# Ledger of designs, part 56: designed miniproteins, single chains, continued (3)

Each design is a single chain, and the fold is of that chain. pLDDT is the mean over its residues in the fold that is shown.

## One batch from the design tools (miniprotein)

Design m9921
Fold by ESMFold2-Fast:
Structure m9921 (fold): chain A 70 residues (1-70)
Amino acid sequence: SLEEHRRRLEEATKKAIELVDEGKYDEALQLVIDETVRAVREAPPELRQEVIDAGTKAVSKVLKKAQEKE
């Protein structure tokens, strides 16, 4: 479901933010990108745009946090 994909992306985002706090920027970004790609691949066509939107938002949050730490 879309809700399940959003939940997984949110969990990945939280973990990525923890990695950013530890200075592991590459690992943080890779984690959220990998989860986004997986979610898009597994989503039915009708949900792909909404999953892409959720993943884009997650990546943006991680990038903003990384910028704040540098």
Scores: mean pLDDT 81

Design m9922
Fold by ESMFold2-Fast:
Structure m9922 (fold): chain A 117 residues (1-117)
Amino acid sequence: SPVALAQEALRLAQSDDPEVQLEAGRLAIEVAKSSDEEAQLLAAQAAVLLAKSSDPEVQLLAAEAAIEVAENSTSEEALRLALEAARIIIKNATDKEVILKAIAAALLAIGKLIELE
């Protein structure tokens, strides 16, 4: 189920191992594309955890997961978490591609949050 896969992504995102965090990011991206609101919320939570990583590849997957949540979710909570993940990445990342994807995620999430007001 999408929720079970999302729970797996969130569990893996809690690891200190970058290889495990990369797998969490790939699962979060896939789950964020589902139409299941609970799965999208869990994917957004995983993206926030992964955004805190110092590994640029993990930060890139976190930004991509935040983009997918922002594009596919209508949940205010999931969109606010996607924005939080993007904010963390923008402040801490040094890689240009990672920063640009995080900016894209933030703009998408902000646009949708304004529509919900």
Scores: mean pLDDT 90

Design m9923
Fold by ESMFold2-Fast:
Structure m9923 (fold): chain A 70 residues (1-70)
Amino acid sequence: SPELAAANRELVLDYAQRLGDRVRERIKELEKKTGRKPSFEEWVKIFGDVAAEVDAEYRRRLAELEAQAA
């Protein structure tokens, strides 16, 4: 349905936005706590942790959307 397609598009856009925003926030928090820029290794860990969190949220929301469309 057009409504389901639109909702799926919104979920994907939310995924991308949340990923970027949360990575930036966690980097800023680390900089405030340490007084230094993150290392590449710290950056990779932050990105990985945020990506896993955002992916879990996306999958949950997608499942809820699909259940409502059934």
Scores: mean pLDDT 83

Design m9924
Fold by ESMFold2-Fast:
Structure m9924 (fold): chain A 69 residues (1-69)
Amino acid sequence: SLSKTPDEIAQEIYDRILASDDKEELTRLLAELLVKYGLTSYASRALKYARSRGITDEEIEKEKKKILE
């Protein structure tokens, strides 16, 4: 296939989250993954990783709201 699947796109975002050293960038990437690809296994894995880095649910919800508006 010439187009990427949702799982392939979710994996690319997940890899960027793991590579990020910027908390704000990580939170934005996580919000996009959760909103657009929330049914993939990468979404739950990324959320656990972000929580381990000290990112709060409130910070995640704020970035999700920006995407949904």
Scores: mean pLDDT 84

Design m9925
Fold by ESMFold2-Fast:
Structure m9925 (fold): chain A 74 residues (1-74)
Amino acid sequence: SREVSEKLAKAIKLYVDEGDKEKMEEVLKSLSGPEYPLAMEIVEYVEKNLEEIKKEQEEAKKELAELQQALAEA
């Protein structure tokens, strides 16, 4: 469901950015049928790769900031 996908994405963002697991757990508890194992796989992937995801996001943000600064100086 699109609504479930959007809620899960928002909850994952909160976990990655703030370390807040509560919203992810609420989304998982609301799921049944085939959506539950798919959501669990996504959550497990994020938890397992949290440091790498944070590092990649931080590196991408730094690169974008440098590009924006270079454009402003031109």
Scores: mean pLDDT 71

Design m9926
Fold by ESMFold2-Fast:
Structure m9926 (fold): chain A 71 residues (1-71)
Amino acid sequence: PSPIVQEFEKELQKLVEESLKNGDSRDAFIERVRKLVSDHIEKYNPSQEELDEISLITSRKVAEFNEQLAS
């Protein structure tokens, strides 16, 4: 995967870990994810293929966060 996508995945993983540690609600987590996605797009200006990959990674990490909250 591209360096831009790899960096996004690292930042999103940190955000997941921090949100779980802080006891963030699902809604608070989703707002933080939206900001991260927006900031990353503005900073790196990703291609359409990179944007598609960012969207897939985001969906997977949101699902993982929800599963961790349920456990």
Scores: mean pLDDT 82

Design m9927
Fold by ESMFold2-Fast:
Structure m9927 (fold): chain A 76 residues (1-76)
Amino acid sequence: VDEATARIVELIREGRYEEAVEALLAFMRTSSPEDSKKAFNAAVEELQRVEGLPSLEEARRKLLEMIEALVQKKIA
């Protein structure tokens, strides 16, 4: 696991979701599609664990919703 992915997971564990999403988007902009997918999946897995969600699908949906919310903030 690279340093950037580890940082994103740690931010989610600490409940610092906005910072985690910012770090994820920054990493994905500069990384290969494969590395971006790995980082996204790691974030989904940690979010499922922290939020106690019953499935990875629900965690993925929640992460996408948080990404959309952050993008809307930056446009405003």
Scores: mean pLDDT 80

Design m9928
Fold by ESMFold2-Fast:
Structure m9928 (fold): chain A 76 residues (1-76)
Amino acid sequence: SFSAAEWEEFEAFIRSMDASEEEKERLLARMRTFPLAYPTLLAFLRRELNSDARSLADFTEEEKRKALAFLQSFLG
């Protein structure tokens, strides 16, 4: 589960991505029902992208593109 601040960060992260509004809303809806803590999500993304980012806000535009592809696959 995400705190209010962690959810706001995740929503900003998703909304900053190069994707349709429909896809952004789909990913946000899927994450709300997924039993995953924010630190676990960040750790998964860091491993998948081989990133040193300390928060979602620290991801580069290239890492965001890769994160989008990963989240689309991961969240189904």
Scores: mean pLDDT 84

Design m9929
Fold by ESMFold2-Fast:
Structure m9929 (fold): chain A 76 residues (1-76)
Amino acid sequence: EEEERQLAIEVADELLKRAEELGYSPEFIEALKQIREDIEKNGLTLEELLEKYKDNPVAQYLIEEIRRRVRLKRAR
């Protein structure tokens, strides 16, 4: 819930910073920015994001990566 949302924003910020530092593609960076805004501004869950971006393989990959990293952080 709220804890998952906060961790998802944190993970998205970490991924965005790393992607920009490593020179990832503009499409990758923009997809990640849109996902972060949907979580922060629109309150979408990771499950709702997977449904919203079901036809976007880059966004699907990023959402699944965020979900994976959130699970790892919760296991700390």
Scores: mean pLDDT 80

Design m9930
Fold by ESMFold2-Fast:
Structure m9930 (fold): chain A 85 residues (1-85)
Amino acid sequence: SKEELIQAFRRNAVPEKLISIIESKDLFSQELAIEILSKLFNIEKPYIELALPNKEEFSIEDLLKIAGRLVNMSADEVEKEILKK
């Protein structure tokens, strides 16, 4: 669930300001999506930008799919890894 993902983000030292944004919003701009993915997975922003679909707004599910492509995992596998932490 979204609540379980938010708690996992807190455990992984994601900045509270980004957690508050994730908690309060269902969709994120490209800039926020890049920031979240960069901080959460320790990936350099240029690699994230290359993996981003041509899209204005991103859901949390979109972010998991993008992360999966960047780390060679399915979205479900990425979610499981985040929840384990």
Scores: mean pLDDT 72

Design m9931
Fold by ESMFold2-Fast:
Structure m9931 (fold): chain A 96 residues (1-96)
Amino acid sequence: LEEVEKKAEKEYEEVIERSAKELLRAEGEGAEAGEEGSGKPFTSLEEARKFAEDIAKGIESGELYPSTSKGKEVAKKAREAGKEIKEKLEAAKEKL
């Protein structure tokens, strides 16, 4: 039982890390060189990191508000993975 909780925590952290890396990669490869303050989405890597943190917090609160179309796909994937991990944790606790 305790090992199941540790495994779920590791998977949760991995999903968050993967989501952050996907956002940073999309900014680096998919976005053209942006001008600061131009109004373009993801003008810097700092915005991508902040967006990844919002996704992580959104999974816990159940609210996700991505600003870009690619961010929406990443948020959807992260939400599904987070939901699955939470259900596994609750099932393990109910068996106690």
Scores: mean pLDDT 52

Design m9932
Fold by ESMFold2-Fast:
Structure m9932 (fold): chain A 95 residues (1-95)
Amino acid sequence: MTDEEKAELLLKAARGLAKVLRELAEKLRESDPEQAEKAEQGAKSAELGLKKAEELKKQGKYELAVEAGLLGVESGLNAESVEETEEKLKELEEK
């Protein structure tokens, strides 16, 4: 599998995760607002990683796009803050 193919797969995974987390947040909003907030936060973090990965892929930086996509998926699953995810993405670009 090429780095370009890996980047495309991770973009698809991050996009899918963000969508699922958004739908989960909507369903939980009335019954469990704390879990809804976590799902919303995870969606935002996954979306941030997805955006960075798409920008890097556009620049032909496929290896960095793969790393940004993986970071977005991981941050989304862990419901990490947007600020924490943003710092990790910045550190990735400085490598």
Scores: mean pLDDT 81

Design m9933
Fold by ESMFold2-Fast:
Structure m9933 (fold): chain A 69 residues (1-69)
Amino acid sequence: MVEEAVREAREALKSLGKQEEFDKAIREATKDAVSREEYLQAMADAAIELATKYGLEELANRIRKAKES
């Protein structure tokens, strides 16, 4: 599930002291979403970008797989 994978990303970024950056990116990415599907896709894309930025590539790949489900 996208939501579960994104939650794992938030916890990982929180452990790195990047929770505020993560929360800001998610808010900005999702603010214009008009459907649940758009919201989940925007949230997943923002989480993938931040996970990749901080070297969490395995987690980024898990979110990509969840997004395609």
Scores: mean pLDDT 81

Design m9934
Fold by ESMFold2-Fast:
Structure m9934 (fold): chain A 83 residues (1-83)
Amino acid sequence: SEAEKILKMAEKLKEKFGPLDTEVKLKDVIDFLKELAKELNLSKEVLNRVISALRKKFGKLDTIVKVGDVVEVLKEVAKELEK
């Protein structure tokens, strides 16, 4: 169920920011994911894992990232939670 919530967050990211090649600031992505986590009742521990994975891969909050690359990280975290 936490994995399904993360996959729903990935779909909502595409709705909010646009297609997979759209460029966005990592900070804006993380702020939106925090809002979605509250809406979807995602656990704080899982949200922290998602944010840590994004920051480890992309770095600082002012880094420009593609929506598709963020979606890929979310899918990887969701896959690990299904184990």
Scores: mean pLDDT 85

Design m9935
Fold by ESMFold2-Fast:
Structure m9935 (fold): chain A 65 residues (1-65)
Amino acid sequence: SDPSDAEVARHAKLNRLTNEIIEKLEAGEITPEQAIELAKKEGVSEDEARALVDNALTQVERDKK
């Protein structure tokens, strides 16, 4: 019922990557397209990378309002 060690490590990696992308998007250092490529470089699938970046963009837009 509890997540496996591998699942916990995967979740921690994705959270770290999401926070990094949010910070870089908020700072204007990367575009959403570059953020997707960064996530793919970290071994995330294209669909998962797009979902992660979409979530990050939602957070950035909330912080602007």
Scores: mean pLDDT 78

Design m9936
Fold by ESMFold2-Fast:
Structure m9936 (fold): chain A 66 residues (1-66)
Amino acid sequence: MEEALEKVREAARKAYRENRETLSDIQAANVAYEAALKVGEELGLSRFEATNAFNKAILEVKKEEA
């Protein structure tokens, strides 16, 4: 379970960082959210768990940039 959540967070962080270079913050966050939901679904996580992992990943990126 923790490994699956880490994969979701990693996918969300990667998508958010890569897309922020070309897209607005809100658009990059939407792409990252879609990536998180897709990876979470593939790993058998609930939408709730994938969404929480996404939110944590975005906060981690913003904290690193602060």
Scores: mean pLDDT 80

Design m9937
Fold by ESMFold2-Fast:
Structure m9937 (fold): chain A 95 residues (1-95)
Amino acid sequence: MKEEEKIREAIREYLKKEGIKPPEGLDEDELIDGILDVIKVNFEKIKNGEYSEEEKKSFLKSLIEIFGSEVVRNIIKKLGYEELLRLLEEIEKEK
């Protein structure tokens, strides 16, 4: 719960920074839920072997640019994709 709240807050801050408003009829929490679901779906595809190593790294790099490494690490831990923690560490070493 607390880790999901931090992820939701990071998404909320990103939306405010970019000036993205919810569509008419949706509140901010509903938009955040939709974004979180897209993230979860992409992690499930990674876990199921539907992404190449370069696609996995590209996706993680994009998340790091949006949310920062700490939030991305928390997402990975919460969803139980420990293999992606190794890829995250490799990305950080490549900088």
Scores: mean pLDDT 72

Design m9938
Fold by ESMFold2-Fast:
Structure m9938 (fold): chain A 63 residues (1-63)
Amino acid sequence: MSMEQEQRALEEARRRGERAMAAVNEAKAALPDLRTDEDVRALAERTGLPVEAVRALLDQERA
């Protein structure tokens, strides 16, 4: 593997991590407005997170 490919893989991994963190933060900001399973599914689609992950975040906020 070339040094260029290694640098690219690390950069892509970092970007994916940043996007995942942004998606989680966006989901957390929307949690107080979630009232139905439909809202949970819509947020999961919008953020790219699994529905189960959004539900887990909602359960943590309720606890």
Scores: mean pLDDT 75

Design m9939
Fold by ESMFold2-Fast:
Structure m9939 (fold): chain A 100 residues (1-100)
Amino acid sequence: SEEVRQQVRKLIGEMIKILEEAIELEEDELIKQALQDIKKELEHLRNDEQATPQEILDRLNIIIDALKKLLELEKDPKVKKLLEESINLNNEIIKLLEAE
């Protein structure tokens, strides 16, 4: 569905904004680099007009696993909250794609 595709792109854009805030607050250089890499993957995914729903699902599942690992390593409560918000949005996108 084109409407679902537009909603997915919008929600990926919201995840990117939250990750930009997390990157700005992050003081651990290794976690910051990992967040920058995840943001870049989300930007590629948002701009990939040819990606199938299954390819989007597979890539989002990889991203959520990476975010969960970073959440376990994170010490800053503000960054933890942003990572949790990103994980929640990722789960909402997955639910939308699975319902299609």
Scores: mean pLDDT 88

Design m9940
Fold by ESMFold2-Fast:
Structure m9940 (fold): chain A 67 residues (1-67)
Amino acid sequence: IEKARKEAIEALEKLGISRDGAETAVIGVLMGYSEEQVTKALMIMGTSEEKAKKGAKLAREILEKAL
């Protein structure tokens, strides 16, 4: 799980999402929040809607494959 968390954070950072945003997205997915809820959280933190949607989806895909 720790390896998948690191992979998801690095992937989101490559999209231009801040490290704090990437960590928030990963925690949200692990806590069972929807992609929509994670997207809204990233947007509140200053991420654009396009990047937030891509980041939420990517974090979920990486973490679901590792679980």
Scores: mean pLDDT 81

Design m9941
Fold by ESMFold2-Fast:
Structure m9941 (fold): chain A 102 residues (1-102)
Amino acid sequence: LSQQAQQLRKQGSELRNQGNYKEAIKKYQEAAKLAEKANDYLLMARSYLGLSFAYLDMGNFKKAEEYREKAREYASKIKDELDRATLEIQIAVFDTILKKKK
């Protein structure tokens, strides 16, 4: 489950980099569902953060904020200090970008 979710998340990031936001969202949603089944909080946080960036890139600020809150919720549950800190930094970068677009 976690390996499949990681692969889907990476595919989502690649599609997002290509500007294919609709397919990226689909891959991130699939990754989040598999991560949830695996109880993998790191991968849940990463997948929801990916969704937040994809929606931000599309100009859907409401969905971007909703998924950012989910990413923060799951990031807070990560046991590994470095992984948790890395996600908190990535969320802070997201918040800075969102603030500039508003």
Scores: mean pLDDT 86

Design m9942
Fold by ESMFold2-Fast:
Structure m9942 (fold): chain A 82 residues (1-82)
Amino acid sequence: PRLLQLATAFAAEAYRLSKKKAKVSKDVIDEAIKVADSAPDVQTALENVRKLAKEKGLSDEETAEILRRIAAHYYEKAIEEE
């Protein structure tokens, strides 16, 4: 299922990138979710979110936090829809 695949992929990438906690604003998380939602596939969604983080000058810790928050978002949607 697409939502569960998105949740799993983003969670795995976050864990590989950084295990440290970081704070990221809700506005940045919301923007990243829109970028992920616009992608045609899971791999492109991951790449586009990583590009967004680089363009904003975010650290690996902040990028990992964004990925974790997106994973949680898709996991919640997967529970509702699948």
Scores: mean pLDDT 84

Design m9943
Fold by ESMFold2-Fast:
Structure m9943 (fold): chain A 81 residues (1-81)
Amino acid sequence: STAARQEAARLHAQGIEAASAGDLEAAARHFEEAVRLDPEDVAAWENLAVVYRQLGDEERAAAYLARALALDPSSDAAARL
């Protein structure tokens, strides 16, 4: 629905704010909720991969990167890890 996509975009923006503030755990929570509401948001999957790599969870980072690449093979998320 349009409302779910708008909420996902809001959560994506909050995830970026949290990551910029250095709150990687809050960033991860916001991005995870964003992709739950809009699983086609490639940028949110890319940001999840970057955040989990920074948290030291390389297994989840790889899984989220694979999801981003499945949606967009041209994703540059791997270059940001």
Scores: mean pLDDT 86

Design m9944
Fold by ESMFold2-Fast:
Structure m9944 (fold): chain A 92 residues (1-92)
Amino acid sequence: MEKTLEFDLPAEKVDRVRWFRQRPGQRTELLVENGKPVEGSPLADRVELKVEGNKAILTIKDVKPEDSGLYRVFAEVGDRVFQSGLQRLEVP
């Protein structure tokens, strides 16, 4: 099974997009920076990243119950930071 998360970006050209996950009882985790999974991420070998128009798209392949959590993106345009809403991913 795979899961896809889509977040609206403030503009077609952004300087940086970061993907974050929050899980119960854990600190907020940085999952993706500079268009690549961060080193040591449990998702590194299972994620595909795409930007289409004004949307940032994350696809997680071979989803596991441990991938459940609240996901968010931060987009930087010049000196401004835009935060997405939270999306809940639930894996049975």
Scores: mean pLDDT 75

Design m9945
Fold by ESMFold2-Fast:
Structure m9945 (fold): chain A 91 residues (1-91)
Amino acid sequence: AGVRVETATAGDYVATLTVNPDGSAVVVVTRDGEVVAMLVGRLTGDVLEGHLGVAPGAGPATRAALEALGYAVESEEPVGPGEYRVVLRRR
């Protein structure tokens, strides 16, 4: 019931996960208030699936921020420069 928001920090990077009641989900990763990565997808149980866009050079920091949220990258499929179809699992 209602929107759920979780936040985690990895170094200078902050990841915010927003989950809507319908299961739609967004992760925003920021550094100094600037968006460096965004995941748009769905959370079904422990599985977060979607499209991830990452700024150049922000790949390792984005992974660390997702891990800090409690999600491990299970699969990562490139669809364009800095763009991925991802499956993450809560640990």
Scores: mean pLDDT 86

Design m9946
Fold by ESMFold2-Fast:
Structure m9946 (fold): chain A 97 residues (1-97)
Amino acid sequence: MRDRYRQALDTLIALNQQAIALLQKAYALSTDPAKQAQYQQQIQNYQDTIASYRQRQANIDTMSDTQIQAEYQRIEGMIADTQDRIASIKKEIAALE
C-alpha cells in the first residue's frame, strides 16, 4: 500500500506539471487578457496542488498503514480527474491554434 501511495503521488505531481506546461502554452497562444488572467490563476492552483502533494510525500514515513490506506483511497480518483482536465486543456489549445 505505502509504495502504491508513493507512486500515485508521483503520478499526480507529473500530471499537474503537464497541466502547467499546457496552460503556459495556452497563455502564450491567447490574445485575450481575461483568458490569459484565467490561465495564470489555473497555473497557480496547479503549483499549489503540487506543493500539497510534495508535502504528503514528505509525511509518508510518519503515517500509519491505516492513514496510508485512507489517503490512497482518497487520491485514487484524482489521477483520472487530472487526466480529464489535461484533455480539456488540450482541446482549448487546439481551438487557439
Scores: mean pLDDT 87

Design m9947
Fold by ESMFold2-Fast:
Formats: C-alpha cells, sequence, structure tokens
Structure m9947 (fold): chain A 74 residues (1-74)
C-alpha cells in the first residue's frame, strides 16, 4: 500500500538515510514486485519534496542576504 511505503521511507530518513537513497530503495523494491505505477508516483512525490526544499532554501538565502544588507546599513 502507498501509505505503508511512505512510512517505510520516513523510518529510513529518521535513521539518517537521505530522501534520495530512501526513495531509490523503495522504488527498486516496488519495481521488483512489478508495481511500476506506484514506483513512479513515489518518484514524483520525492521530486516535489526535493523541489520544495530547494525553493525554501533559496528563499531562506534571499532573506538572510536582505537581513545582512539591512544590518550593514544600520
Amino acid sequence: MFKEKLEEMNEMMKRGVSLEDATRKIVEELRKKGEDELAEKIEERAEVIRYTAEKLREIGDEIDRELAERRARA
């Protein structure tokens, strides 16, 4: 079940496994079972999470830069 696989990924990440490595392991297991559609959905979910995390990091960097500029001018 999709939810069960997401929980398995979360447990791996709690143990220090990266999102990329956890996703690869679950996708590989699903593809071995012939569950290609489910594997694709998990890959899509991981891509969205990665994209969102990257965008949040970019925004954080922009905020930090703006705050540093304001401190330098004060």
Scores: mean pLDDT 78

Design m9948
Fold by ESMFold2-Fast:
Structure m9948 (fold): chain A 96 residues (1-96)
Amino acid sequence: MLKEIEEEIEKLKKELAEKFKKAGADWEAIRAQVQAELAAIDEEDIEEVRELVPTVERELIISAIALLEFLKPLLDAESQEKADEIIEILREELLK
C-alpha cells in the first residue's frame, strides 16, 4: 500500500534531518553538490532518467525520493523545479 512507502520515505527524511543537524558543514557540501548536479540536468537528461528508472531497485528509488525531498527546501529555485520533476518520475515508478 502507498502508506508503507510514504512511512519509509518520512522515516528516512527524519534520519537525514538528525544527521544534518549533527554533521553541520559536511551536509552543506552534499547539498551544494546535489544542487550543482541538478543545475547541470537538461530536458534530454530528464528523458534518460525516465528510461533508466524502471531498471533501478525499489529501495534506491525510495532513498532517492527521501534525499531529494529533504534537500529540496535548501536548493535554489531552478534546482527545486528539476528536483520536483525527478521526484515525480520516481514516485510514478513506485506506483507501477
Scores: mean pLDDT 77

Design m9949
Fold by ESMFold2-Fast:
Structure m9949 (fold): chain A 94 residues (1-94)
Amino acid sequence: SAEELVKEALELIEKALELAEAKGLEEIAAKLREAIELLRKFLETKDREALDQAILKISEASNLAKEKGAKEIEALLNKALELLNKARQLLEKE
């Protein structure tokens, strides 16, 4: 389901946040904290705008990770984006 994909993505994003905080990548960490709040809002309220805003924040964080050479964080966020885009596609079939 879309909810299961969002929950799996949330776990990957939380791992990316732990790595960003450990490395002192505060701009990435801030964007991931915002994305986590938006994904939790989506899971509680089914607000599709919250899902879309979370995807934008994660995309921005992934680009910053790439620029900073944080390859493990980039890989986790790219996998999360795949799952979230699949969730979005499932919601559009309603």
Scores: mean pLDDT 88

Design m9950
Fold by ESMFold2-Fast:
Formats: C-alpha cells, sequence, structure tokens
Structure m9950 (fold): chain A 70 residues (1-70)
C-alpha cells in the first residue's frame, strides 16, 4: 500500500538508490490521493531523488510514510 511504498522510497534513497527511491515515491504519490498531505510529501521526495538529493528524498519519503500511517 501507499505507506509501504513510502517506506521503500525512504530506504532506497538512504541507500543511494535514487532511481528506485524516485519510482517508489511517485507510486506513493498516486496511491496516496486520498491523503493529500502524504501525497504532497511523496511528490517532494520523488523530485529530490530525481535531482540526486538522496538525503532530502529520504526525509520527505519518511514524512510521507508517517502521514500515510496516521
Amino acid sequence: GAAGEAEGAAAASAAGDFALGARLARKMQVLGEDNPEAAEEARRAAEAAEKGDGATGMQYASRASLLAHA
């Protein structure tokens, strides 16, 4: 589900796999449409990972995961 994709995006970005991090964050953005705050953080995570900023991508993906679980 959306929370699992966000957790995967955070882990991938933390490991330096920016391509996987971006892909999972974009998937979370689509799956999280019912939670606009989580979807917005997922979008930011994907943009950061796509720019090669894994640290920022991880932070936004982690926040998206927390919002999806709340």
Scores: mean pLDDT 76

Design m9951
Fold by ESMFold2-Fast:
Structure m9951 (fold): chain A 70 residues (1-70)
Amino acid sequence: SAALRAEQERRIEEALAVVRDRLKTKEGLSDEEVAARLERIREAFRRAIEKGYTVTVLDNGLIVVEPAKL
């Protein structure tokens, strides 16, 4: 449904914000390198969701991609 798609897109943006912060603060990448990495990761998250995976950001900042069912 459209509502489920909107929620998954929101989850992707939430996960990308965490990744962006890590790439800038922990990896020390340039803005250009960060933009390129985020584009690749966005595509990977979308492909995972297409295959029935869920993307979750944990309280500790860890991003988990796992099947919706075990």
Scores: mean pLDDT 75

Design m9952
Fold by ESMFold2-Fast:
Structure m9952 (fold): chain A 82 residues (1-82)
Amino acid sequence: STLEQIRADLRASVERLRELYEEHRDLLSPAEAAKVEETLAEAERVLADPAASARELILAEASVGVMELHIVVQARVAAKEA
């Protein structure tokens, strides 16, 4: 179903963000790290709710995507300044 596809996409996005966070944690300030952890916790909360709507799942995926982009940008800046 479309809802199961959306759930699978969110799970994949959460896994990617966790991997990026672990790899690049040294590039993040404590405040930025806290925001990534908050975003992951919220996404996990939504995934744990079997009644979560498509809208809630999509919004959680969007939030995860914003944090993924932030870490990728920080990594690219660090690479150019090396």
Scores: mean pLDDT 88

Design m9953
Fold by ESMFold2-Fast:
Structure m9953 (fold): chain A 81 residues (1-81)
Amino acid sequence: LEEEAKKKAEEVFEEEVKALGIDKAPTERESLLGKKELAERLAKFYEEAAKQSSGEEKEFYEIMAKYFRERAKELEKKLEE
């Protein structure tokens, strides 16, 4: 369950990065900013999805939301360097 949710979160993140053109940003800083903003947005989305779900589905979305929150914190640290 946890590994499956994390893998799904990674897939969603990579797909959205490409769809939004974040991987083609003119500078590394702009790419990092876009990725951080996306991670925060996805975390909120899955937090809300978890609130509207139950059982294993709720746990799955909670794990995804936590993954995106951790990703956002990592990206924030890179931006401070």
Scores: mean pLDDT 81

Design m9954
Fold by ESMFold2-Fast:
Structure m9954 (fold): chain A 87 residues (1-87)
Amino acid sequence: MAEEKLKKFEEEAKKKLEEELEEFKELLEKGMELPEAGATASPIQLKVHEKLLKAKSNEERYEIAKEYAEYLFKQFLEEKKKEIEAE
C-alpha cells in the first residue's frame, strides 16, 4: 500500500533529519566555520546561507538551519508521495 510505503520513508527521513540537525548543532558549538555558498546553489540556498552568515549566535544559526531543513523535508515528502502514487 502506497500509504504504508510513504509512512516508512517519512519516519526514516525524519530520523535522519533529526540526526543531521543534532550534528549541525554540535559542530556550531565546536566553532565550525561555515563554508562559502557554491556556484550551483539555488536562490533559496543562497538566501539561507546569507542568513546563517549574518546570524550573531549559534542558537540563531541552528534555528535558521532547522527552518530550512523542515522546508526541504516537506519538499522531499511531497515529491516522494508523487513517486509512490505513480508507482
Scores: mean pLDDT 68

Design m9955
Fold by ESMFold2-Fast:
Structure m9955 (fold): chain A 85 residues (1-85)
Amino acid sequence: MSIRDYIRARLAQAGAEAPEEHIDRVAAAAESIADPGAAALAAEVAVRLLTGEPLPDLSAALASLSPEERARVEAALARARAAVA
């Protein structure tokens, strides 16, 4: 499943709709992230921002990462937030 397909499926599950241009922008931002795990987390945060759902508890997820992995995830989240703004 592509990140675009994931975002569309998650929006459908939440009963939410977003313009295709917004979905494409969010997917492009997440797809620009080299780490697949960070890209998936960025896509989930973006979906929750679009649907108004509470953001996932990132503290537990980030605590298990190395400093380098954490920096990549934090950069990914910043890109996802910018894309939905």
Scores: mean pLDDT 70

